# Designs tried in a protein design run: designed miniproteins, single chains, continued (4). Part 64

Each design is a single chain, and the fold is of that chain. pLDDT is the mean over its residues in the fold that is shown.

## One batch from the design tools (miniprotein)

Design m14202
Fold by ESMFold2-Fast:
Structure m14202 (fold): chain A 107 residues (1-107)
Amino acid sequence: SPLDEALLLAAEIQAVVGEMVTLKEDGKLTPEQLERYVAEIDKLIDKLESLMPQLPPELQAVLRRLIDTVRRIVEALKENKPLDEIRQLVAEFTALFDEFVALARAL
């Protein structure tokens, strides 16, 4: 179903974001690795956005906020922002992901 696919895509985005942040915290995130992860995130976001018209409006609203937060995390990583700022964005992303999952399961 479109909902099950959206849940899977959101979970894949969470996994990729987690990997990027872990590499950044370990001082191992190279510009080349970052470029590959960003390309993967962009593909996942494109797929998720293509499914959004098939989802209830309340889920679309949460997903738009989730996608915006992912884009903010990517930009912070590209600009080499302080880890504390990146961790705050990741906390916002996690809260939105949890909200999306809870709303989806309540349907």
Scores: mean pLDDT 90

Design m14203
Fold by ESMFold2-Fast:
Structure m14203 (fold): chain A 88 residues (1-88)
Amino acid sequence: GEIEDIAQELLGLIEEVQQNPKTPYFTWIALKLDIAAVDQAVRLQSALEIFILAHGLKGTSADLGLTDLEERAADIESRAAQLLASNL
């Protein structure tokens, strides 16, 4: 489903940020917790939780100066927001 597709893209992006040399250990730990939160969001079919997690990753990527990853996180955030709107 669309939630699973967006979640898989978000998981891959989180892993790319974790593997980036600019990512400090504290941020790496926070992202590891976010991976577990993505799995829970899929189980609950929660587009809102995917949106919140993508929004957070966008901010983290921006703070680290990872512009390409920030733009990709913003795309996932936008797609999750559209899915939220379509469920009304």
Scores: mean pLDDT 88

Design m14204
Fold by ESMFold2-Fast:
Structure m14204 (fold): chain A 78 residues (1-78)
Amino acid sequence: MEELEEALRTLERDLDELEANLDKLVAEGLGPALIEQLEGTIKKLEELKKKTKDPKLLERIERLIERIRELIERLKAY
């Protein structure tokens, strides 16, 4: 439980840093690689969601999946 919460905190922080540097990363030609990485992360979170029974952790995982999907759509719009 605590280990999972720490992993989710790390992912949230990584997403914050990615969002802050998004335009620069896209300008450097990393857009397609980021989309592939983010899609892989969604797949891992969906699997984690199936194994998690804590309602608060489930809600947090769902929010992260939604946030990542929004980032993918932003990246595709470039």
Scores: mean pLDDT 82

Design m14205
Fold by ESMFold2-Fast:
Structure m14205 (fold): chain A 62 residues (1-62)
Amino acid sequence: PTAEEIADEAVRLVRELAAAGASLEEIKAAALEYIRSYGPLTEEEGVLVAEKVLAELDKFGP
């Protein structure tokens, strides 16, 4: 998959876990594990994925 596809699926996972009542810690751990499952990303790809996931996580806490 592309970096955008990985980011979009990670964001979807964050939303699904939040809707299921998972803790912020559980959501972060699951998102990170999902991203890692695709192997090493380039710096540009990593930044894109991180920015999208962090923006979504910001909705769930300080």
Scores: mean pLDDT 76

Design m14206
Fold by ESMFold2-Fast:
Parts: C-alpha cells; structure tokens; sequence
Structure m14206 (fold): chain A 94 residues (1-94)
C-alpha cells in the first residue's frame, strides 16, 4: 500500500538522510494522496541533495499547479526541461 511505502522510505531516510531518491519517492507518494504541502517539502529536500533530479523539479511543478500557483509551477517545469530536454511530461505541462 502507499502507507507501507511511506514507512519504508521514511526508514531509508532515517538510515541515510542523503538518499535523494527516497525523498523523491515520499514527494511522489504524498502528491498521489493530494497532500501537496508535504509533497513540496519532500521534493525540495530531494532537489537540495540532487539538483539534477529533473523528476523532483517536475513534481514541484505539478504540486504547485494543483495549489493554483501557476507562475511557480511553470518555473519548475522549465527547470525540469533544462535538466532533461527530452522530458516531454514537463514540456506538455507548459
């Protein structure tokens, strides 16, 4: 379940707080639960550890879009595309 996944990723972060992938996965799971504030926090931590994680930039874009902040959403999608120009998902959201 998604709740089981949250517990597993939280355990990974407790063991290795520099595991940007685990922070990203928490952001993804919370976004799927429509908890956009928590999702944003986890994606920001992922980017702080790995600024080349285009998926976390894309995740921020989606979460801000869902909160109605279209200007910030657009900037995050543009950053995702700059890191990976073949990122069609972020491009389609512009």
Amino acid sequence: SLNDSISQYQQRIQQDPNNYQAWFMLGYVYRSQQDYSQSISYFQQSIRLDPNNYQSWHGLGVSYQNQGDYDQSRRYFQQSIRIDPNNQAARDNL
Scores: mean pLDDT 86

Design m14207
Fold by ESMFold2-Fast:
Structure m14207 (fold): chain A 68 residues (1-68)
Amino acid sequence: MPSPEVLRHQKLLELYKEASKYVSPEEARKILMRASQVYEDAIAAGDSTEEAIEKMEQVFKDLLKKKL
């Protein structure tokens, strides 16, 4: 089974590809960096990998909507 790091990287790539359809590469990177920080904060707070990825996705979607 893929490691937590592999699952996170796969999700970040999916999100980057999605964002790049709507915003510049620079804006896509900024959104992903902020979402990635939410993942790191969630893991540091004791959340599971699955919970941290879900929180990261939710923040990504909210940030992307604010740019559209």
Scores: mean pLDDT 80

Design m14208
Fold by ESMFold2-Fast:
Parts: sequence; structure tokens; C-alpha cells
Structure m14208 (fold): chain A 88 residues (1-88)
Amino acid sequence: SFVDTLTEKSLLTDLKTLESSPQILKAHFFRTIDDELLQRILDLASRNPEIAAILKKIVDSLPKDVRDEFLTRARSLLDESTFERLFE
């Protein structure tokens, strides 16, 4: 499974690539990822401040509708304190 192979190092590399990508590709990524992959990304971000920082930067740059949908999904997958720490 891709989820099982995702590490902090590989995710950081992938997020840096995504950050430099056109807005339409960022929006497409966050609209199409399943909850299993999203949970893994959020789990890794919760453990690694560099991943958390780049994820927040990308999410903050998303169109409002995509960002609001993503934040709603993230809120359902995280406890309140972790959500606030990652996305406040």
C-alpha cells in the first residue's frame, strides 16, 4: 500500500514538490485523496514540525472552497488540540 510506504522524508519531499506546483494541481490533490492517505499525512504532520509547516502553507494557499472542505475533513480525523496545533 502507498500509505504503508509513506515516511516523513518521502512526504516532506512530495509536499515540497506540491508547494511548487500550480494551484489547480494542489486543489486536485486535496480534493481526490482518500481518508486513509489523509489520516497518514495528518499523523506524520503531527509528529514533524517541518511537515506541519509546509502542509499549513499549502492549505492556506488553496481556494476557499477546497480549503474549507479539507479543514472539515481534517477536523473529523483529528482531536481538537492537534487540529488547532496544525491549522491555527
Scores: mean pLDDT 83

Design m14209
Fold by ESMFold2-Fast:
Structure m14209 (fold): chain A 78 residues (1-78)
Amino acid sequence: MLSLEEKKEVLKEAVGLQQAGLEAVKNKDEEKVKKLTEKLTALGEKYKELLDNAGDMPELYEAVEKAVEEYKKKLPEL
């Protein structure tokens, strides 16, 4: 089972991959975009229950909201 710290690291990895994906799109690096999309999809499939329920965890709630809000502001540019 994942510890709270491991769950936080998975969330950091997910938002980091989203950030790298936005950068790759801006640089028109189609190969990197495909690779990052594959990694994000694999991460989402492996940790689907964690990512879907992260907002319901009191100890992760603020960290998840801040990470999601920060990257949502950049998604319209994608």
Scores: mean pLDDT 64

Design m14210
Fold by ESMFold2-Fast:
Structure m14210 (fold): chain A 110 residues (1-110)
Amino acid sequence: SEEDGKEIIKLLEELREKLEEVRKLALELGDYETAEELDNIIEVIDYQIEKLKKDPTSEEVWKETLEQLKDILEVIKKRAEEETNPELKKKLEELAEFIEEVIKKIEEIL
């Protein structure tokens, strides 16, 4: 439904804000590699938000969004595992948990 599509957009916008906060922390800590990876992920999320805004009722776009989020989750989990800074590691782990929650909510809508 259109309301379900709007809820998915809202979840992605919340995820974008969290990604930006962690990206800023990575920059402050001089971890430019993590910051660049997060910036690339933000671009993917922005593109999916744009697609959903054009067609909020498209189950095809919802499924594509779900697949993108699953790929993003694996990237964030790997970054968290390899991270040596304890503050950034914790934020990446919290980010992964939030992405898992977003995935679960979208799966409940589908």
Scores: mean pLDDT 89

Design m14211
Fold by ESMFold2-Fast:
Structure m14211 (fold): chain A 90 residues (1-90)
Amino acid sequence: MEELKLEAARALGAAEAARYILEGADREAVRAALEAGRAAAEASDSPLAPLWVALLDGALEALETATTPEEAQKLYEENLAKFKELLEKL
């Protein structure tokens, strides 16, 4: 079930990043915030750190993938649906 939790975290991160892009957020500012968060998560000795890293990795991948609003909309819908489906299986 740990793998399923990591996949859910990645999907959530990707959906949220795509949503910020759709709302017209500055991609550079979002990327900088996500990179800082990921560095903090990697430095953490918390048992939850792998989930935080997975979420931030999903978000960063979405920023690289969604270069247009249409791509961001697809990533948002796909990853939100995936996250909800994975939550039902946890």
Scores: mean pLDDT 82

Design m14212
Fold by ESMFold2-Fast:
Structure m14212 (fold): chain A 83 residues (1-83)
Amino acid sequence: SMMALLEEARKLHEEGVRLLKQRKYEEAVKKYEEALKIYEKLKADPQDIRDTLLNLASAYYRLGKFEEAEEAIKKAKEIEESL
């Protein structure tokens, strides 16, 4: 169901946060990307998408992937401007 997929996305986001705290940045990126795919497919709450993008950007910065981090921040700002 749509609600079960949304709960899965939230759990993936929380797993990403846990991995980020453990300095497992590449694994954190994968969890955030999986969460974003579900959120975008379901046209979920813009705040959930924004928060996931900001955390993804943080993980990218830690990996030295500055271009990817900047793209994620830009997308998060575009969502924030529509709120």
Scores: mean pLDDT 88

Design m14213
Fold by ESMFold2-Fast:
Structure m14213 (fold): chain A 83 residues (1-83)
Amino acid sequence: MPYIANVVIRAEDEEAARRAAEAAAEALEKEGGKDVKILRLDATTFAVTATFDTKEQAEKGAEAAAEAARRVPGVTEVRTTVT
């Protein structure tokens, strides 16, 4: 049963949100995430998701993506879930 890592990013402006979403997507891909998707929820909020084979890999991927997003200047909130 696949596991989905979901990273929701909020930023002070659209440019910061987009850069953070791109960084999170790259981190998920580097950790072995498949079907990486970026979804714009509003002007300053993005969701980034990826599918993993194990819960442990999904949790590791989500944390790596959150750290990558938080390094982007202007990011105000990063939340992660694994299902």
Scores: mean pLDDT 86

Design m14214
Fold by ESMFold2-Fast:
Structure m14214 (fold): chain A 74 residues (1-74)
Amino acid sequence: MVLSEEEKKKWEEKRRELALRTIAMYEEARKRGLDIGPSGDKAYELALKLSKAKPEEVEEARREARRLLEEYLK
């Protein structure tokens, strides 16, 4: 089973996007005092390790996650 060059690039980009989004959502949830279980803690650590996020990228992801969380809590 071999992925094409195009498929690998798209998959890697989406994986990075999901990792950054997960990090931002988790941090925002903890900041709001939401109880994140052990699975969430592990996912957060893995997302941090897998992503090569720059500080500005994390801030943008946080801003987006905050907006999503506000909509979710409505």
Scores: mean pLDDT 63

Design m14215
Fold by ESMFold2-Fast:
Structure m14215 (fold): chain A 62 residues (1-62)
Amino acid sequence: SEEEEKKFREELYERAEELGKKKAEALGGTYEVKIVDEDTVEVKITVGDKTITYTFEIKKPP
């Protein structure tokens, strides 16, 4: 349902932010969360000259 999708998106954003913060702190780097669209979020962790990117996506039924 639309309400379930909204809650799922909110949880996705929250988890992406938490993951970015924890990984950056653990690795001694920085993080950036980018909302690509309502269903897609990117988390970039930068440590020196190296970057790790995580992509989270909500899959919708056809």
Scores: mean pLDDT 78

Design m14216
Fold by ESMFold2-Fast:
Structure m14216 (fold): chain A 63 residues (1-63)
Amino acid sequence: EIKQRVAAIAATLGGLEEGRKAGNLDQGFEAARKAYEIAKKNPELTPEQAYELGRKIARELLK
C-alpha cells in the first residue's frame, strides 16, 4: 500500500515537473494524471522509475 502510494506520487511529480519546465501546466497535469494511473496499476515500480515514467509521459504529450 505505502509503496504503491509513493510510486504514484513520484510519477505525478515527474509529470508536473516537465509540464512546468515547458511552461504548459495543463499538459503537466494531464501527464501527472496518466502517470498516476499507470503507477497505481504497476506497484512493482520504484519511486525513481515512476518519476521517470511521469517525465516521459509529459515529454510525449508536449512533443
Scores: mean pLDDT 76

Design m14217
Fold by ESMFold2-Fast:
Structure m14217 (fold): chain A 67 residues (1-67)
Amino acid sequence: SAEEKRKQIKKAHLEYTTELFDLTGEAFDKIAEYRDTDPEKAKEIEEELQRRNAELLAQYQAEVNAI
């Protein structure tokens, strides 16, 4: 039903936003640690965050499309 699909989409959205929040927080802590001491390492962490964000979004979109 339409109601069942809405519940599944809301659950997928909550799971996605929770994972995104955790991922971003962990990355920001590491970037802050390396910012002044190893700027190249901080940049690598930012690039990895961008890759992981793209993967997480793709997984979320695939899950919603399957509903």
Scores: mean pLDDT 85

Design m14218
Fold by ESMFold2-Fast:
Structure m14218 (fold): chain A 57 residues (1-57)
Amino acid sequence: GKKEFLRRQLAQLGLEAPDDASVEELLRKNLDAGVEELKRAVDKTIEERERRRRERE
């Protein structure tokens, strides 16, 4: 389902698999919004990770 798809997307991007609650919230929020909003949410998460990594290194 979309929940599994979202988890795989995050895993492929090198992010830790999110907990069920977070995935359920994202899925509910984006059920009717479509893929574009999901992509924006994922992109934002990637940018947060990149920013944190740059500060770390």
Scores: mean pLDDT 62

Design m14219
Fold by ESMFold2-Fast:
Structure m14219 (fold): chain A 76 residues (1-76)
Amino acid sequence: SLEEEVRRAVEEETARLKALAAAGTPERELQVEAARARAEGLERVAAALADQMSEEERAAVEAELARLRARVEELE
């Protein structure tokens, strides 16, 4: 399901962020990395599930991707 794929992407992102935090990465850099990782994860999920997503689901994912990309630009 879309929820299962999103959950898996979030779990992978969380593991990477924990590793960066353990390495003493500054908070701002962690926030940028988190937003980028989430955007990349959603892009991957959208591509993998393109044929299974409704137009409404696709629009919601595209809106969230735009928000995350804007967040990365704001933090840089």
Scores: mean pLDDT 75

Design m14220
Fold by ESMFold2-Fast:
Structure m14220 (fold): chain A 99 residues (1-99)
Amino acid sequence: SPELEALRERADELLGRFVDLLHRIAQAWKAGDEEAYRRHLAELRRVADELIEVVKQLPPEYQDRIVRILEGLLEWAEKNGLPKEVVDLLRETIERVRA
């Protein structure tokens, strides 16, 4: 369906932005750049909200795929010592997609 394909493309675009922002957060955190860290974290929260809204309109199989990707990002964030608030946002995003 053209509508379903457009939602999938939007979800992939938002996921790409989510991944990019998570890397920018990691760089800012490592550099001690609190202003960049807070700015990117605020943007990540907005992207997470939009990603959840789009993904919930997709079939369960696609939702499962996105959850697996987010679980991989959560593991990456924990291994790289990112702050609890970033790890908590990733866990919350996974839970909200599953709900």
Scores: mean pLDDT 91

Design m14221
Fold by ESMFold2-Fast:
Structure m14221 (fold): chain A 68 residues (1-68)
Amino acid sequence: MSLKEQAYDEAMKVFDEALEKGEPFRVAVMKAVQKIQELHEKNPSMSQDERDEVIQRVVDEASRRVAE
């Protein structure tokens, strides 16, 4: 699994957990983005471009899940 895919999976897990706890959608998205930033800071091999790509994918997927 690439660092990008791992960051995406971890961020979506954080998003789902926040929603399960009854947190607002905006807070769930913010926590997911914060998780990506944390993983990027702790994994020096992850580039800023990879971080930005994962953030875009998470925001898109989160919006899609809530629309349903």
Scores: mean pLDDT 80

Design m14222
Fold by ESMFold2-Fast:
Structure m14222 (fold): chain A 91 residues (1-91)
Amino acid sequence: MMEKVLSEEAVKLVGEEDAKRAADAAVGMWERGQQSTPEVKEQIDKLMEQMAGEEGEEVRKENTEKAEKESEEAGKLARAFFEALGAIARA
């Protein structure tokens, strides 16, 4: 899972350490779904698909812009996290 979730683009953007943290957070969200009831897993899967898909583009943009206002580093971390969510949703 980690190897499929850790994006080369994310590593280039924030470095290996922060890209791994973003991937760990995304995997943690997916694992919580797997350990939950089928209903909760379905809701988490839908949420991840929405955040990773075209419908989530505005949410990703807004969160990235808010993070970038805090710092450029925070914006890059937000982008790395959404890349990891997208990889899990496509798997």
Scores: mean pLDDT 65

Design m14223
Fold by ESMFold2-Fast:
Structure m14223 (fold): chain A 93 residues (1-93)
Amino acid sequence: SKEEKIEKIKKLLEELYRIVEAHPGATPEQVARIKEKIEEMLKALENGDIDKAESLLDEVFTEALHLVRDDPEAKQRILKIYNEIKKILEELK
């Protein structure tokens, strides 16, 4: 269902946030910006604005990858989460 897909995205975004928050190079300001974009993305999903959610996902992904740029393991984990969310967003269109 649509509700189950949104719940899966929410759990994947929570996993992404945990990786970002736990990263030793993360500043509180960087973590707060990513959290704000995640919250905006979830609001867009609840409003049925899939295109806006996809745009916000790309912004979150860009910031998170920059944060972990020197950490190949964290980068791989974030890329996997991104690809899983992107696939679910395509199924919601």
Scores: mean pLDDT 87

Design m14224
Fold by ESMFold2-Fast:
Structure m14224 (fold): chain A 67 residues (1-67)
Amino acid sequence: IDELRLFVLKLVEEGKLSEEQAAKLGELIQDVIHGKLSVEELRERLLALGVPEEDVEKIAELLEKVL
């Protein structure tokens, strides 16, 4: 979880994610952890938010490590 949070923070600091996108990502991660959303659906939602494919895959990999 900490590694995933640090990665998201770096994306915001580098200007690749807005604070609004980061907040939405946090909500989606919580939904995956609680079984309300699949990792595949998370990927689709992040791509729809404008997150680059490479960053979406990294987020999914880090999230799978904590599930």
Scores: mean pLDDT 79

Design m14225
Fold by ESMFold2-Fast:
Structure m14225 (fold): chain A 68 residues (1-68)
Amino acid sequence: GELKERNEKLRELAEEIMKKSGLSPEEAEQAIVYAMLGRDEQAKAILMKGGLSEEEAEEFVKRVKELS
């Protein structure tokens, strides 16, 4: 179903950022949730703390919003 496909894509995004950064699964999930809620500043802060650049963090937030 649509929800299962969406959850799978969000899981893939979480795994991708964990591979590119030092983020824990919990931190990756929190960043996704903040991005989905439109809390871009909070989502970017978590992603950048994990080692992503500001540009990479902004692009990731946009990708999450496309799935919301």
Scores: mean pLDDT 79

Design m14226
Fold by ESMFold2-Fast:
Structure m14226 (fold): chain A 85 residues (1-85)
Amino acid sequence: SAEELELARRQAEALKRTVDKLLADGKISKEEAEKLKALVDQILAALEAGDYARAEELAAQLEAEISKIKEEFDAAMKEVQAELQ
């Protein structure tokens, strides 16, 4: 639905802000930041196209990358979510 896509877009924005914060804090490289943001954009594009299988494959790749820095990512995401309120 249009409401579900709007929520997905807001989540994508929060994820990208989290990536930018991790880069600014020196927790990830510029190359890693670009890769994570590209995965977020590709997931959103797949969801908008109704390609749920592709979205799941890309989400699994994003989760695998985040798992390497999970504690840092979770901390940064919590701060970003507080700032967006």
Scores: mean pLDDT 85

Design m14227
Fold by ESMFold2-Fast:
Structure m14227 (fold): chain A 77 residues (1-77)
Amino acid sequence: MEELIERAAAVVRRLEGEEAAERARAELERNRSTLSEEDLLRLEGLVELEEARLAGADDATLAAIRERYRARLAALR
């Protein structure tokens, strides 16, 4: 969880700046105990997609990431 929160904050920092990143971190830390496995997996997928996009990944790479997280979400049910 700690690594995921830090990764999410790093993505927000790059897109919206430091103040937005600290707000996002505080919100995730506050809600840490209330996030379900599905919520955490959705957050992980969003973070990985934005990290890949910021790194200049192509559409095929982004589609592969989306498909992987869709399969993982389906496996939780």
Scores: mean pLDDT 83

Design m14228
Fold by ESMFold2-Fast:
Structure m14228 (fold): chain A 68 residues (1-68)
Amino acid sequence: MSMEEQLLEEVRRTYDKMLEEKASVEEIEKMTAEIKEMVRQLVSDPELAERLIAEIDRLAEETKKRAE
């Protein structure tokens, strides 16, 4: 499994756990901002970072719709 797939799987697991704990949309947005900042700091390839951030934003949007 690629590093990208592992990171995205961890993000999905984090969001699923947040939904089980009935996290608010605001809490999901805060977690998403933290994850995106970590990706920007840790991923040296700007194109890879942009792709990961785009997928994280997509997962966050889906999760927020389910949290409402």
Scores: mean pLDDT 81

Design m14229
Fold by ESMFold2-Fast:
Structure m14229 (fold): chain A 93 residues (1-93)
Amino acid sequence: SAEELKKEALEAIEAGDIEKAKECVLKLIDLETDEAFDAAFEVLEKLLEVDTKEALEAALECAKKLLEKAKTREQLLRAIGLILRAIGLLLEL
């Protein structure tokens, strides 16, 4: 479920397991529901807060996939926003 994947992703971030967080976000995106997209956006915002190269690269990859599967203008704009923020943070490393 989207709720379980979101919880698992957030727990992985807290543990420093960026690869597991990324896997959970990609599974959320593959559900292609509005609830799962909202959950994926929340997890990706937390990955941006980690502010490491690994976390930012994972967030960028997931946000690009989110953009590809976005079904609404709001989802497209939010995905673009995450991509631009991830790129900006990577340039400051």
Scores: mean pLDDT 87

Design m14230
Fold by ESMFold2-Fast:
Structure m14230 (fold): chain A 71 residues (1-71)
Amino acid sequence: DLENIRKIIEKQVEEISKTMTPEEQEKAKKNVESISDEELEDAKKVLLERLESNKSNPEKTWLEEIYEEVK
């Protein structure tokens, strides 16, 4: 579901944006809004590959927690 992938990206940008300047935060928000369905599908593949890689490790990433939250 691309809507869930979009929410994951929005949360990721929100967390990263806390370390950014206000100008960079606005640019990041616009970039999230302008993400195409094709780019969301690519992001979904990357996230799924990362989750699969992390399953072999006992350490869970914040990315896995966000993915579960937006399912």
Scores: mean pLDDT 65

Design m14231
Fold by ESMFold2-Fast:
Structure m14231 (fold): chain A 60 residues (1-60)
Amino acid sequence: MLSKEERDKRVDRAHLETQEWTEQQLAANPDASPEERQQIHEQARKELNERLDKIDEEYK
């Protein structure tokens, strides 16, 4: 099982990487429609959830 400190670090890293990816996608597509922006955010959420699920499995 992961320590609390290691879990927190992995969670922070997952959030940071997901945020950076999302910002890059939005910056590359400044004229994106609301639908396209929703798709980018949805992909980011899906990836983040998968990363968090893996961390939680290692913590248990």
Scores: mean pLDDT 80

Design m14232
Fold by ESMFold2-Fast:
Formats: sequence, structure tokens, C-alpha cells
Structure m14232 (fold): chain A 72 residues (1-72)
Amino acid sequence: DLSLEERIAIFREQLDQLLADPRLSEEEKRQLAELGKQLIEAMRNQDKDKINEVLAQIQALVAQAVARLEAE
């Protein structure tokens, strides 16, 4: 079983890998970093509503970035 802090550590590692992707724009990286920070804070506070809200925003941002990279 993973503790909350272990889950946060895994997410931070995944976020760092995404932010290191040279295919993402500076704007996308800035937005992703801000949303990642908000998600970690919501996880620490165990705020399920905020976690779901921020996670949906991260998923939308990633989907938009993937669509741009694969468009042409």
C-alpha cells in the first residue's frame, strides 16, 4: 500500500518528466507546473472535489498538447 506522501512523490516524478519534454511549449509547461502544484496541495488537504477539478484541467491540457503535436 502506498502512503499519501509516496503517491505525491510518484506524481512529482511524473510531473518532472513531463516538464522535461522538449515538445511542450513554455506556456504549456508553465500551466502544467501551476496545475501540478495545485493538485499536490489538494492531495495534501485530501480535498476530493479540488483534486477532481484540477485533475480534469491537467487532463484537458495534456490532451490539447498531444492533439497539437500529432495534428500534422
Scores: mean pLDDT 80

Design m14233
Fold by ESMFold2-Fast:
Structure m14233 (fold): chain A 85 residues (1-85)
Amino acid sequence: MEAEEEFRRLLGEARKLIEKAKQAIESNVDKETLEKLVQELSRVLARLHEALRKVTDPELIAEGARVIDELVKVINELLKKIQEK
């Protein structure tokens, strides 16, 4: 019960951070801001992986996998932008 509640909370945080990161990429923000976003997204990604191990709901597992995939994609886009600066 607590594990699934924690996971749903983390999914909400992840979605918010993904949107924030996409906005930062479009707004051509400074390198330090991009690096901080990579740290924040990577932290949420690690927490989602840990929480996912305790989830048994197939729909929630599928949604988690989708959000994790999007997090990895956005982190890679941020890292590419950092290397270009």
Scores: mean pLDDT 83

Design m14234
Fold by ESMFold2-Fast:
Structure m14234 (fold): chain A 61 residues (1-61)
Amino acid sequence: EEGRRRAEERAAELRAQGKNVIVKEFVYTTPEGRELRGWVVAELDEDGLVTSATYEAEELP
């Protein structure tokens, strides 16, 4: 899926810069009843705290 591919590419770029990065999949429903599937690319500091997060999301069919 395109969103997953972009999240993995972003994570690879950040890891190449020496950053600690995790990727997580999520699904949630908006207040309007739309279902979104997405991936979070989160940068962690040396203590394991999130310093930056990027979202790659797409609507479910």
Scores: mean pLDDT 73

Design m14235
Fold by ESMFold2-Fast:
Structure m14235 (fold): chain A 99 residues (1-99)
Amino acid sequence: MTKVTATAPASAVAGGTLTVTGTSSAPIAAARALLLDADGTIAASAEAAVVDGRFTATLAVPATPGDYRVVVVGLATDAAGEEVNVGASAPIPLTVLAA
């Protein structure tokens, strides 16, 4: 499985934006950043191109303050031409602060 690493701030302001950066150990074309709430529901997502094993994704920060997590999944095309998840980052804790 492809090793994906990601970094994000530990906190963000509700209704703002969050920049997630990271690396991939394998040549993949894209990474998808997911912002998950405490229940594991996707609150925001963004896809970013991977260039030279690096990516930068900008996520919309939810309007609801609370505890969230960021996960980045690496995306590659399989032998059938389908997009598949080939790796994921460790979850990154994120606290969304009231505006």
Scores: mean pLDDT 79

Design m14236
Fold by ESMFold2-Fast:
Structure m14236 (fold): chain A 75 residues (1-75)
Amino acid sequence: ERIARVKEAIKAFLDEHADQIPPEERERLLQLIDEAPDTKEAVTQVVIEAAKVLEKYLGPDAVDELMRRVAEADR
């Protein structure tokens, strides 16, 4: 439900920026999302890991956009 929506929002954002993120990092994040338990704590850790990768390759504006989409999905 909410957790599933958050996971899908993160996946969609990574797919939109697939050309700007190394394939190895994108695959790692997608695996983390799929393996994460359906708990708020586990999904929060996935968001943190995704934010680190996005800041490294796309900058802080991409992190802000990810956090905005996650907040919307978690409604």
Scores: mean pLDDT 81

Design m14237
Fold by ESMFold2-Fast:
Structure m14237 (fold): chain A 86 residues (1-86)
Amino acid sequence: DSALFEEIKRRLREEIPELSEEVIEAVAEALTEFIREHNLDEAEREELLDLVIKTLKSMLKAGIVLSPEEAREFVRGLLEALHEPE
């Protein structure tokens, strides 16, 4: 749904203004796909968003710069690990 995708992009832009628009789009795509694929409710969505934002902020503070492709793959892996920890 384009509305969810746009809301996630807006929040990422507000919370992490240092990210490029291409990286914001890649991260928002990964999050939107994961939320829809796993039928996450609003509370689960907010928890995952908060964790992803905190992780990206920590990476930026450490000087880590990701390409859009790297950001998409990283976020996808992080979301899968957080949703189904074994």
Scores: mean pLDDT 79

